# Designs tried in a protein design run: designed miniproteins, single chains. Part 54

Each design is a single chain, and the fold is of that chain. pLDDT is the mean over its residues in the fold that is shown.

## One batch from the design tools (miniprotein)

Design m1880
Fold by ESMFold2-Fast:
Structure m1880 (fold): chain A 67 residues (1-67)
Amino acid sequence: SMEEELIREAIRRGPTPAEVKELAKRLGTTEKQVRDIIRRKLTPAQYYAAEAIRRIGEEFDRELAER
């Protein structure tokens, strides 16, 4: 996808703050999430899947701590 290609190009060249801001607007997300995607070298789809799994794990850990 176009978003995946933009992320790959940013990883390859090293993204500037302005480029991160533009990518955040194009993906309809925050600059923090764009930096996270680039840092983890994931596609946006892989990033959102990993974040969903992480949140489920955190919720599970929280429930276990309350028992």
Scores: mean pLDDT 69

Design m1881
Fold by ESMFold2-Fast:
Structure m1881 (fold): chain A 78 residues (1-78)
Amino acid sequence: DVTEVARGIRRAIQKATAILNKDPNDPKNKEEARNTLVSEMERLGISREDAEQLANGLINDTAEMGLQVQRILARRRG
């Protein structure tokens, strides 16, 4: 179900972003946010590769993160 996956992705991003926002410049917080996002994405059945690319976007390039979310959802639609 694409809707459930999309909701799960939003929750995972919100959870990881909350961790990151505690101290956005702390490398340990960045690592925790990344690991949390990857773990939550894998629980949704998203591949480790897609989850890691999404996590890289969250930490380094939020525009790339947005594109990766769109790609994941598009693949699930067809």
Scores: mean pLDDT 76

Design m1882
Fold by ESMFold2-Fast:
Structure m1882 (fold): chain A 64 residues (1-64)
Amino acid sequence: SPTERQIEYQLKLLREAMRTMSPEERRALFKQVVESVRLQYSEEDAEIFVKRLQEIVREIEEEQ
């Protein structure tokens, strides 16, 4: 769906950006994105986005 493609694209950009950030900057951006996503998407799509973003943050932090 168009929404699924939009979410995938945004998650890709967030992964690339977050890899270059400090842990403090990543946490701040994570909170801001979660708030934005809950306003922008349906509850179901927002949950999918947030869970996938949590996984991205976990993966980046495990690599450091």
Scores: mean pLDDT 85

Design m1883
Fold by ESMFold2-Fast:
Structure m1883 (fold): chain A 64 residues (1-64)
Amino acid sequence: PAVLTDEQAEAVAKSLKEAGITGEQATRLLLTMVREGLLSPESAVRIAEALKKAGIEVDVEKVR
């Protein structure tokens, strides 16, 4: 799958934040999506970093 751009990752992060996702929930979601092949690890890291920048405390190291 194609790697998300920073702009695309920020859009995803904004949508998740609007949905009321917690950092723990976001970390688990991103890990699950990577394990199931729905998301590349690089894209997951970009989304995690965008979420953290938006004020959601995601464990970026755990997503790597």
Scores: mean pLDDT 80

Design m1884
Fold by ESMFold2-Fast:
Structure m1884 (fold): chain A 81 residues (1-81)
Amino acid sequence: LKEIPGYEIKVSWKKLDADKVDAFVEDFLARYPGAVFRIYDENGNLLGEARSLSEFASSLSAAGLLAMVNEEDITIKGYLP
């Protein structure tokens, strides 16, 4: 997997802006239909991976809950296969 520069978003544990995250994922999928999304904690640990919008929603829900418990922000990155 190759990281795509500029396809990174940080999400605060205090407020998940679902509309902003959805817009980011939709734009990314429109440009790179075969892409992979990865969700990381503040230390760079992988929390989840998704290859579709539905998988992403599931992974983001799990990562968001963990972020709230740990009081840590999450980072979402796009990758090419």
Scores: mean pLDDT 72

Design m1885
Fold by ESMFold2-Fast:
Structure m1885 (fold): chain A 73 residues (1-73)
Amino acid sequence: AVEDARAFLARLDADLERALAASAPEDHPKLEELATLLRILAEMIVSGETTVAELEALSEEELRELARARAAA
């Protein structure tokens, strides 16, 4: 739900910081890229542009394309 996506966004920065602290510096760009993707998708749920069910129906590549298109708009 929208509330779950909002709660996820509120935790995302802390979760990313924890993941970065546990990872090698060479892995940081991949983690930051993943966090950016998840942030965009969660924002789309909060704004009503999509739902969790719609996102779960998409492949990883389709999710990445959707987030990229949203970021470019």
Scores: mean pLDDT 78

Design m1886
Fold by ESMFold2-Fast:
Structure m1886 (fold): chain A 80 residues (1-80)
Amino acid sequence: MKERIDREVQEALAIIAGYLAAKGETDEQAVENLIRLAERMVKEGATLESLRALVDGALGAGMSPEAAQEARKRVEELVK
């Protein structure tokens, strides 16, 4: 069960990080903040699910759905 707990913790931290990256920012700044975080996370071995959780956190902070779709496409490119 450690693998499941590690996954849940990583996803929760990604949501928090995405929220903080987007809170109080314009859509353009939020997207750039998310991409910088995603690049670091990918270097540390983050999963695609963690990167999607990052975008979900930003949506929770008030980022537009359009900006979230752009961020999602760009972060998915980082793991391909």
Scores: mean pLDDT 80

Design m1887
Fold by ESMFold2-Fast:
Structure m1887 (fold): chain A 78 residues (1-78)
Amino acid sequence: MEEETRRLVDYIAEKLTEAGLPSEAEVLRKAAEIALKQGIDPREVLRWVADAAVRILTYKGQPELAEEVRREAERVLA
């Protein structure tokens, strides 16, 4: 789970960077690593990161990238 969660966080960060939001991508990556190091459930970390990224992408007018993030997170969390 941790390795898969880190892979998905990197994927989400890449989508944010693709949308022109590299600072937001870095903030989410750092927050996820801190949470994982503190022993927070990797599934909860992924849900939080995915939710935050979808909200950010939607607000910035990137609904297609938001849908990609939502779908990939749902696939892993199923």
Scores: mean pLDDT 83

Design m1888
Fold by ESMFold2-Fast:
Parts: C-alpha cells; structure tokens; sequence
Structure m1888 (fold): chain A 112 residues (1-112)
C-alpha cells in the first residue's frame, strides 16, 4: 500500500471512531435539540472530509488529501467542543481521535 493512501485510511478510521462515539451519544442521551442538530452536521462533515481525503490519496492528489485531512482535524476539534457540554466521555474519545489525526496530518504534509 502506498504510504499516502495508508495514512488517509488511518485518518478515515479515526474519523469513523469519532462518528461512532457521537452517534452513541445522539442515540442514548437526552441532548438539547440545538446541540443534537450541530452534532449531526459535524458528523456528516467529518465523514465527507475523511472520504475526500481517501479519494484524493487514491487519485495521487497529495495537496487535496492534506486539505481534506485539515478539515477532518478542524471538524474533530469542534465536535469534541460540542460533546464536552453533553457527554464528557464521548468528548474524550473524539479528542483522542483528534490527537491521532493530528499526527497523521503531520506525516501527510511531509509526503506532500
């Protein structure tokens, strides 16, 4: 597997873990309507950005893979912030994914 594709797939795995944590919170917790809507929007954006990073990596577009990975990191940061107010455990899970995503982004930038 090419290193850029491998890093993008690892980034998608981190995004998927964060999506799972947020989805569990949305399903089982009594979350205020406004926070629920924001979390759903962030989950959608996160999934789209992660998929775009993988697609760009497979196409050999390292610059677009980096841009998509930057959007993943930004979305994870916002998702952790919103979740910290309603589910501190889910927020910690998303923050761990964000830390892993940051390291993956640094490696992607070195290869771009």
Amino acid sequence: MEEVIRLALELEAEASFAVMAASIALRYLDIPEEAREEIRELVRRLSEAANRAVEAARAGDAEEAVRAAEEVLETLERLAEVLSKVDPEAARAVERARENARRLLEKLRELA
Scores: mean pLDDT 88

Design m1889
Fold by ESMFold2-Fast:
Structure m1889 (fold): chain A 88 residues (1-88)
Amino acid sequence: SEEEKRKKELEKKALHALIAARISLSGLETMSELIPLSEEEIERMIEGIRKTIERARELAEKSGDEELLKEIEEEIEKIEKRIEEIKK
């Protein structure tokens, strides 16, 4: 059905957004170790990552997949913990 296709599309977009956030975070972690980044540069990159994880949450909510939403929320908690390590 069109409704089922729409749900699967939203689920796929949510997972893609989560993957994009993880890639960006890993890039920031690597850059912060190898290159002297300003506090403003780090904050801008963190803001971008947080915007992407919020998009992942919104897409998961719109999909109506409660299990996916729980998985996304758990992964967001892990991402936020990694962000706090960068800010130390």
Scores: mean pLDDT 87

Design m1890
Fold by ESMFold2-Fast:
Structure m1890 (fold): chain A 69 residues (1-69)
Amino acid sequence: SIVDQALQEIDKLSDLNPQDKEELSDLLQKEENNENVLKEVQHLLDAQATAADWEVLLGVLVLRKVVLG
């Protein structure tokens, strides 16, 4: 799946701290059926995105978790 590909790429990012990797991985698994999140994940994978770009997505996912409950 696209989430599985993202989890593999996140694990390879040496510049992303271990806590952010764990939280991003957990939140991505919870958003597995969210088409807007999957579209952004695909964009990051296609762009060979940096740790900073993945941290921006983490911030969006954290905000979604807070707003939705």
Scores: mean pLDDT 81

Design m1891
Fold by ESMFold2-Fast:
Structure m1891 (fold): chain A 70 residues (1-70)
Amino acid sequence: MEEKMLEVARRRGVSERTLEVVRLLAEGRLPSPSELAEMLGVSRATASRILAEALEIVSEALLEEKKELK
């Protein structure tokens, strides 16, 4: 699953910060926007945007894996 999430992220051309959040989600972590803001050194608004983008990547990877396994 982690490999598929990173593949989707690369295809979307996301920023390194978004890619880092995708790695955290792949490890089974679910950081809050406040935690991400502290970790990445950004505002909570920016962290929320990055988290939303990372969650979209995770959803796309899950759908793609489901298609390949069916």
Scores: mean pLDDT 76

Design m1892
Fold by ESMFold2-Fast:
Structure m1892 (fold): chain A 78 residues (1-78)
Amino acid sequence: REIAPIVDEGVVEDPFRPGTRVRLLTKVNTWPGDSTGGPGVLVSEGGYLVLEADSLEEGRERIESETTATRVEVYVRL
């Protein structure tokens, strides 16, 4: 019901590196375009809302504060 789990697809099990990216998919809202982001900042990227976080836990807590999340994917960058 609520966004307790952070992701359903594209989950990285070992987010040991900084720069964990959380992709927040909104079915109803299309984001206007790509923008510069940073750790803990939500940005639009190709129609997705993306959060870059230092860890999976930080990304999860940030996403839980967003009421428009319909699906969340987390990625750890190279």
Scores: mean pLDDT 43

Design m1893
Fold by ESMFold2-Fast:
Structure m1893 (fold): chain A 59 residues (1-59)
Amino acid sequence: SGRDILLEALELAKPEIDQLLAELRKQMQTASKEEQLQLTIQFFTQSVLIVDEKMKELE
């Protein structure tokens, strides 16, 4: 059950994560090496929060 909820949440989160990835790619074009690491951390943090929100909606 938990696996099925996670997989469905990932599918529901995909459009928002794809938008975040597009923004990340744009920001990476002008980012320094240090900024690249910080932007990557922010991307994964936001992606996890979106998935968590979708999982809670499915419970």
Scores: mean pLDDT 85

Design m1894
Fold by ESMFold2-Fast:
Structure m1894 (fold): chain A 60 residues (1-60)
Amino acid sequence: AMGWKKLTNDQVQNALFKAELPAQYAQSVKDNPSILDSLPFISQEKRDRLLGFLLEAQNE
């Protein structure tokens, strides 16, 4: 996908919350999806969970 710009901030914040990540990343995830790869404190497991929740929100 080209990124998550079509999701609302609430949808991205909910996905972050479910993945146990800070909600403050919502705008950064929408505007720059590659930021997930550059954040050294985000494990691959949490990143995969976040991607799953973002895809779920996108299909709702």
Scores: mean pLDDT 69

Design m1895
Fold by ESMFold2-Fast:
Structure m1895 (fold): chain A 85 residues (1-85)
Amino acid sequence: MRLEEFTPELVEGIRNAIALPAEAAKHKEYEEEIKEGARRIAEELGIPEEVVLDIVKNGDPEAVLRLLAELLGVEPEEIREALRR
């Protein structure tokens, strides 16, 4: 998996997981969107959906970035840049 190979939907899912993790647990309307994003990330990375969803729900965007960076074999900064481009 490469950052440049992310689908627009996967990129938006990751962006939402980073930008809105603290509010995901507070807003019922965002719960389904966050779950769908977590599912797509889990499928793409080959990890359990529950692991990704738990990190998002914890409201720690750095933990999300760290997980993705470790699984992709890149630095967290590269993921931040890809999401802002």
Scores: mean pLDDT 61

Design m1896
Fold by ESMFold2-Fast:
Structure m1896 (fold): chain A 96 residues (1-96)
Amino acid sequence: GLQEQIQKLRQQLEELKQRYEQIKSLLTPEEKDALESLIKRLEEALKRANTQEAIELLQNELALLQKLLDLVEKKVPLQERNIELKKLREELLEKN
């Protein structure tokens, strides 16, 4: 049911938060602020999620967070990471 999906998304976010804590020393201040803002938005959205549409949006946003963390862990050059981070910020602003 919806509650089971929400619980799984909460578990995924906690795992991604742990990954963020492990790699945050590798981030620029700008990357850190943007990722922390995204994490906070995901936490707030999860508290309000009560529809299948909201769950699908959260799955997409969690996938974007995972992608950004993967880029840092794979040591993708900072300039390329900044381009992806800017695109993500613009996309998230357009969806609100």
Scores: mean pLDDT 79

Design m1897
Fold by ESMFold2-Fast:
Structure m1897 (fold): chain A 70 residues (1-70)
Amino acid sequence: SKKQLKKLLDKVSELSGLSKAEISEIIRMLTGLSIGEFAREHSLETIAKLLSQLLSSEKVPEFEEFVKSL
């Protein structure tokens, strides 16, 4: 859902130190799609796995627990 996507982006921004605009641009570079377009074609789990690539290894467990709470 759009609300779940917003929560994921907020959490990745917090854990990575990147702005949501920077995250959106990186996703576009990696996938060729906007994050909104990618989210329409893929599951929440797939979106979360893509976003976890923007995080240091130390932050991935906290992000995975957050995703389970959605």
Scores: mean pLDDT 83

Design m1898
Fold by ESMFold2-Fast:
Structure m1898 (fold): chain A 88 residues (1-88)
Amino acid sequence: EIEKIIEEGSKKLGELVKKKAPELELERERLETKLKVNLIRAEKLGDVKISEEVKKLLEELKNAKTEEEIEELGDRADKLEVELEKKE
């Protein structure tokens, strides 16, 4: 499951690079892949709190239009990832 999400994200990134997509679009795709992986990790742990927070970040990422917004979401994702690592 996680490996498949990473493979799918990598393929999307590769296609964006080939079509010379804006850097913002590349950063958005990288963060989306990371959040999807973290969602599965949280769900496997049964951690409803982290799972719900990751879902909120995924929804906010869909509405993010600036580099600053994506950076703020990335920082929040990193904090959740550290919390997941401590529980695994």
Scores: mean pLDDT 81

Design m1899
Fold by ESMFold2-Fast:
Formats: structure tokens, C-alpha cells, sequence
Structure m1899 (fold): chain A 94 residues (1-94)
């Protein structure tokens, strides 16, 4: 179903956000750790409230944009988080 496809893509986006945050930690440990905690919080929110597919995508999009702000001094990490935000925003519209 479309919901199953959206859920799987959200899981992939969240995993990519974790990878970007871990790479950002190598450049700026404080900023990367804060971004990682933001992603972990989003994952916990999705699980705790059993959000539907589009709500999961919305949380992922908002989290990616927030993480981009946290890592703003790291242009590569910021660009990757913004790209992930755009992917999640597209899923919200699907």
C-alpha cells in the first residue's frame, strides 16, 4: 500500500539523518550529538504515539529542518539534512 511505502521511506530517511548526525559529530561533536538526539526524539515520538504514515513523514521533515539549523556551521551536514527534509516533505504530499 502507499502507507507502507511511505513508512518504509520515512524509516530510510531517519536512518540517513542518523548517519549525517554521526558524520557531523566528527567535525563538531556538540552540534552532531544535539542533531542525533533530535533524530532519536523524533523516532521515539513516532513509536510512542503510533503515528500514521503521513504524520511520520511530517515529523521527519520537521526534524530534518531542525537538525539542519543545529549543524548550520557545517555546510555539508546542513545541505544533507535539508535534502532529507525535502524528501520527507514530498512524502507528506503523496
Amino acid sequence: SMDEKITKKVEEILEQMREVAREAEKINPEAGSRALKMVESAENTIKTFKLDAHSQATVAAMTARGAAKIVESDPEAKEKFLALAEQAEELVRS
Scores: mean pLDDT 90

Design m1900
Fold by ESMFold2-Fast:
Structure m1900 (fold): chain A 79 residues (1-79)
Amino acid sequence: DPSKLTDADLQELLRLLRAGAVLYRSQGDEEKARELEELAQNVRQVLAGKLSPEEALKVLQRALDAARETRRLIAEYAA
C-alpha cells in the first residue's frame, strides 16, 4: 500500500532501484537501467514533497512494482 510507506521504506525502495539499475547495466540492458534511474529520481521528488498526491501515488506504485521485479532478479542471479 503506497500510502503506508515510511521514510525508511522509501529509502529502501531507492536502494533497490539503484541496485536494479546496476544489475541491468551489468547484463547489457542500458534501457532498463536508465528507466530504474529515472524512477529513483522520481521517488526522490516524492520524498522532497515536489509532486501532487496523485502523481506521488503513481510514482510509488511503479517503484514498488519495479522493486519487486528487481528483488526477483537478484534472487535468480544469486541462485
Scores: mean pLDDT 79

Design m1901
Fold by ESMFold2-Fast:
Structure m1901 (fold): chain A 61 residues (1-61)
Amino acid sequence: MRSAVLEQFRSLLDEAVAADKAGDIETARQHAAQAQRLVAQNPDLTPEMAKLAAEAEAAIA
C-alpha cells in the first residue's frame, strides 16, 4: 500500500533525525540507509520521499 510505504519512510527519517540530534551517528546512519532502500524499491514515490527528506534536513538545521 502506497501510504504505508510513505509512513514507514517518514518514521525512518524521524528516527534518523532524533538519533542525529542525540549524537548517535551510527544509529542515524542505519535508519538513513533503510530509508534509502525504500526509495530504491519505490521509484514512483521518489517526489513524495524527496519532500519528506527535505523536511527532515530542515529539522536538523
Scores: mean pLDDT 77

Design m1902
Fold by ESMFold2-Fast:
Structure m1902 (fold): chain A 96 residues (1-96)
Amino acid sequence: MEVEKAEEYKKKGEEAKKKGDYKEAADYYEKAGEYYIEAAKKEKDKEKRLELLEKAAEAYKKAGELYRKVGDLEKALEAEIKAGVLALEIAVERVF
């Protein structure tokens, strides 16, 4: 359920970005990231969980880029921090 919602919001973000609706695209990528995180929390398989966390990090990174493009620097920084924290969590979990 959460993975399906994440993929749906990711697709809506891609469509909005293609139309030049960068703020709407950023909002959709942020929602996609949130749903990937919720899916990862419920995933019992380590490799599948890491893949979901990687998808969440990518979604937040794209949201941050788009928020910067529209001048929403506060939301851009929040998304960039979330992406960075996820990247660190993935790296730590892979070594342990």
Scores: mean pLDDT 87

Design m1903
Fold by ESMFold2-Fast:
Structure m1903 (fold): chain A 103 residues (1-103)
Amino acid sequence: MKKEYIERAKKLLPELRKQEEKAIEELKKAEPEVVKEGLRRLKKSLEELLEKWDDMDELEKEAAKVLAETVLLTSEIVIKSKEGEVKELAEENKELAKKILEK
């Protein structure tokens, strides 16, 4: 159910914060190309959410904002852990997440 997905996403955010140090160390060991592909897919999803914003119902908008909060947190971890194109993609995703949260 849509409500359950939103509640699961809200639970994920505190868990990511608790595991930030571990997540940073895991990201340092990740292959750059795998991280880049994930970030490019995420960018496309965030752009699609912004494009479809006015056509979304209230629950879909709430879910999109919860996703944007998660993206904001994970992008900060990537920005701290990576350099070059990976960092640039994470910064782009952070800006898209901010735009969703400003809606």
Scores: mean pLDDT 74

Design m1904
Fold by ESMFold2-Fast:
Structure m1904 (fold): chain A 81 residues (1-81)
Amino acid sequence: SDDDIHSQIYSTIGQISTTIINSQQAYSNGDSDTQQQYIDQTNQLISQLQQLIDQSSNPQVQQIGQNVIDKANQTISQINS
């Protein structure tokens, strides 16, 4: 159902936020291996979020999800630079 898809979208958005924060924390601690693991997890969650928003019938929810994907990709790019 759309409610199930939307619930999964918002859950995935929350997970992306958490993995980015954890990656930044690992960087601050000098733990490059843990940082890379959270970046890899974030990339997997971005792919999942893209699939979920493509299944949504709500254009506002699709836009929210796409904005999160774009911001997460920008953040990862800056970390890897």
Scores: mean pLDDT 87

Design m1905
Fold by ESMFold2-Fast:
Structure m1905 (fold): chain A 100 residues (1-100)
Amino acid sequence: MPLSEEQKEKLMEWAKELGIDVPAPETEEEAVGILGRAGARQAQAKLDEIEAKYGKPTPQQRRDIAIEVLTEELEKLKELEMSPEHIEEVEERLQRALAA
């Protein structure tokens, strides 16, 4: 689905805050892809910080980071009023992280 200019601007601000240089998305699918990449980078940065300070991240620490990042991604998708299909996909990923 096409994004509004307000949705694009908000998404681009979030991408910039996370250090992601991407062109403005034209579709909801492109926006979801950008948020997914942002979340992956944020998760890796948190894991790298734990490893640097405390050594190898535990399964619990990895799960907690995955839950945090997926929760933030879900909140951003809801704030952008993304389609239920994209919201459901992230909710399923969050449920898998919670079950692990």
Scores: mean pLDDT 77

Design m1906
Fold by ESMFold2-Fast:
Structure m1906 (fold): chain A 79 residues (1-79)
Amino acid sequence: SLEEKRRLAVEKLQRLLGLSPEEARALIDRFLKKAKAMGMSEQEILDTLISVLNAVEELIKAGHDPEVLRRTLVEALEG
């Protein structure tokens, strides 16, 4: 469901960026608004976001610098 996908994205953002649940929800809301303006559905946006967050988690597990990856993720989501 969309609610389950949104919850999963919130949990992943909290772990990766050290955000509170409220901060993670606000970031997702801003990202959703921007991507919806580009013609994407909420399901497509959340699926894309979860895929990106999973890729970042895998890169950290593979030994890439977590600080560099977190900065890149923030820049991608805020820009």
Scores: mean pLDDT 83

Design m1907
Fold by ESMFold2-Fast:
Structure m1907 (fold): chain A 80 residues (1-80)
Amino acid sequence: DATRQQQLALLERMNELMIKGGEIADENKKDPSKRDEALKKLEEIQQYAQIGYEAVRKSDFKTAEEAIKKIEEIIKEMEK
C-alpha cells in the first residue's frame, strides 16, 4: 500500500545516507586533525537516524523528512 511504500522509501534514503556518512567519517578519521570532528558528526548522524526511524515507525513522515534533511546537512558539512 501507499503508506508502506513511503515508509520503505524513507528507510532506504536513511540507510543510504548512513552508509555515505559512515564512509566519509572513516576517511576523515585517517587524518588525526579531523578525527574528533568526524566522530562527533557520526554521532549526530546516528541520533537523527534514530529520530527518523522512530518517525517512520509512527508514520510521522514530516518528522522523518526533517531528520533526513538534518543528516544530509551534516554530511555536507563533513564534505565541506
Scores: mean pLDDT 86

Design m1908
Fold by ESMFold2-Fast:
Structure m1908 (fold): chain A 69 residues (1-69)
Amino acid sequence: MTVEARLAGGPPLRAPAVSGSYFDEGAARFQTKTGQIVAVRLPRDAVVESATVISDETGESQPATLVEE
């Protein structure tokens, strides 16, 4: 999976994601509508405005919500 995140004050970032990871240090976690948790490595102290999760297999995208806890 790939995550496209819109960051405050910067261009959109696309990064490979690890599904189901809450413990990846320095990674932002996103929850999809299907209840999947997807982690991505973002720049340090990045402020995320919005995110989309893209399937590398199907090319389908869906909105995701940042998990702060």
Scores: mean pLDDT 69

Design m1909
Fold by ESMFold2-Fast:
Structure m1909 (fold): chain A 79 residues (1-79)
Amino acid sequence: MSKETKELQKLLDELKAILEDDSLSAEEKWAKAREIIGEIQKILSKLSEEEIFSDPKLMQILQEMEAVLKELIAKINAE
């Protein structure tokens, strides 16, 4: 597993922890998630399309990140 793939897995785990943290308000969850999303974007900008699509674990992590982000956005936008 590449250094970038390991870092993305760590960020995914942190994002999931934020989503599940009942002590945080929706606003606090979004603020923390925004910082993690920024770090994810920085790592992804360093990877080529070929590197992303050729690594099954990286693809799995990205798909899971998309699912978590969609759930987080849905919870924040729910009135």
Scores: mean pLDDT 78

Design m1910
Fold by ESMFold2-Fast:
Structure m1910 (fold): chain A 95 residues (1-95)
Amino acid sequence: MLEEIREEIEKHVREAIAHAKKAAEAYKKGNFKEAAEHLELALEHVEKVKELSKEYPELLEEAKQKIKEEIEREKDPIVRDLLKILLESLTDTRE
């Protein structure tokens, strides 16, 4: 159902944001391998959002809006930059 797809997309958006924050934290500690692994996981969740929203462009726009709102609330420039990478990945949709 549409609502079930929305809930699954919201779950993947939250996981992507969480992994982006963990990537930033690992990066600040000099753990570049761990940072790269968390960024990869964040991007995998972004790909799931794209897959689930393929037939529902309004849900894709909702996902983009949630990431934009998180970027606006985030004070850490590294987290903000990583969230922008996730947003760019969602925006590059080919028909």
Scores: mean pLDDT 84

Design m1911
Fold by ESMFold2-Fast:
Structure m1911 (fold): chain A 111 residues (1-111)
Amino acid sequence: SEIEALLQQLRKETDPARKRALLARIAALIATLTDPEELLRVAEGLLDVAEELLKSTDPRDLELAKELAEVALEAAMKVLADPSISHELLLRAIGLALRAIGLVLDAELKL
């Protein structure tokens, strides 16, 4: 999918401004996604990048980590709003939402 390609580009990108542009495109596409498994896969990928950025001492990386976690939370919350999801997807979405909240708080405390 386009989102998977953008997520792969985000993982390899080193420039903060280009990472922000990629995140903005991913966020716009998440707003159009309806498949729970794809939303959770994207959320997990964003959180993996956010965790790596939280190891940085650069405030730009910390702020980007917060934004990545916030977008991941939006994706997980979209899955949680779907009444047709399986119990397994529900638990996975809850786990990712909690992970996202934790990373947002960690980034905020380091800023």
Scores: mean pLDDT 84

Design m1912
Fold by ESMFold2-Fast:
Structure m1912 (fold): chain A 104 residues (1-104)
Amino acid sequence: MEKVIEHLKRAAEHYRRAAEILREQGPEMQPAADVYEELADFAEKAIKEGPTPEKVEELQRKFTEASGRIGRLMAQAGVTPSPEAARHGGEAGRHIGEALELAK
């Protein structure tokens, strides 16, 4: 469980950094930045409440839905997202995946 919390903390940090970079790119990226902040909030809430199998499953559903929403918003923005923001989003996703595997 300690490792699950570590991965969730790192995921939240990377999602917040991705959101910051996207907001700096301009208004077209703000919807996607908002979704990254939402993912960070979900990870932080799981840490505060203590992850349970049910909570981890809820996070998996929220993560999947939010990731699909980010993809749609990026496609609709009509501008290329920052490679740095994409890198942080990818790292955050990796940490969420690791947390989900460890919680099984």
Scores: mean pLDDT 78

Design m1913
Fold by ESMFold2-Fast:
Structure m1913 (fold): chain A 89 residues (1-89)
Amino acid sequence: SPAEKAAEAARKGYEWGTLEQASRMGDEAAKAVGGTGGGKAIRDAYETSGLNPADAMAAGAYQGGVDAKTPEAIENARAWATAASEAGG
């Protein structure tokens, strides 16, 4: 499903630990749902939020590939962001 692809993309972005890799994964997640700009969403989150890079990457990757209004997608994105933040700090 698009949600599963977005979750996989976010997890891979976290594993590789770079904003550029997370941005590419965000673009792939967006393509899975017929959209674009997943990588831009990740970079915008990083530039505007002041959050650590891992949290920004997690939030942006999910926005690019999953309907943010879906409770399961939102909860999974928060869980991933928490795990990424704990590993990075």
Scores: mean pLDDT 52

Design m1914
Fold by ESMFold2-Fast:
Structure m1914 (fold): chain A 80 residues (1-80)
Amino acid sequence: SFEEKAKELEEKAAKAGENGDAKGAVEYTYELGKLAIKNGDLGLANRALQGLDNAVESSKDKEVVELAKKYKKELEKLLE
């Protein structure tokens, strides 16, 4: 179900963050955002966008910042 897949992606993003895998956390957050948009869950989509914004603001890794910016732009395009 959508709810089961969303929960799995949220848990994977959280675990990646706990383990210092910032890139993985950003990737799982992006997948969550895409899934939310596909299923019309604008609340979850906005939470995923906030997660990507937090990665841009807090990460010291240039690759992670650029990836999060790219994914945020792609999600914003899907919402147009």
Scores: mean pLDDT 87

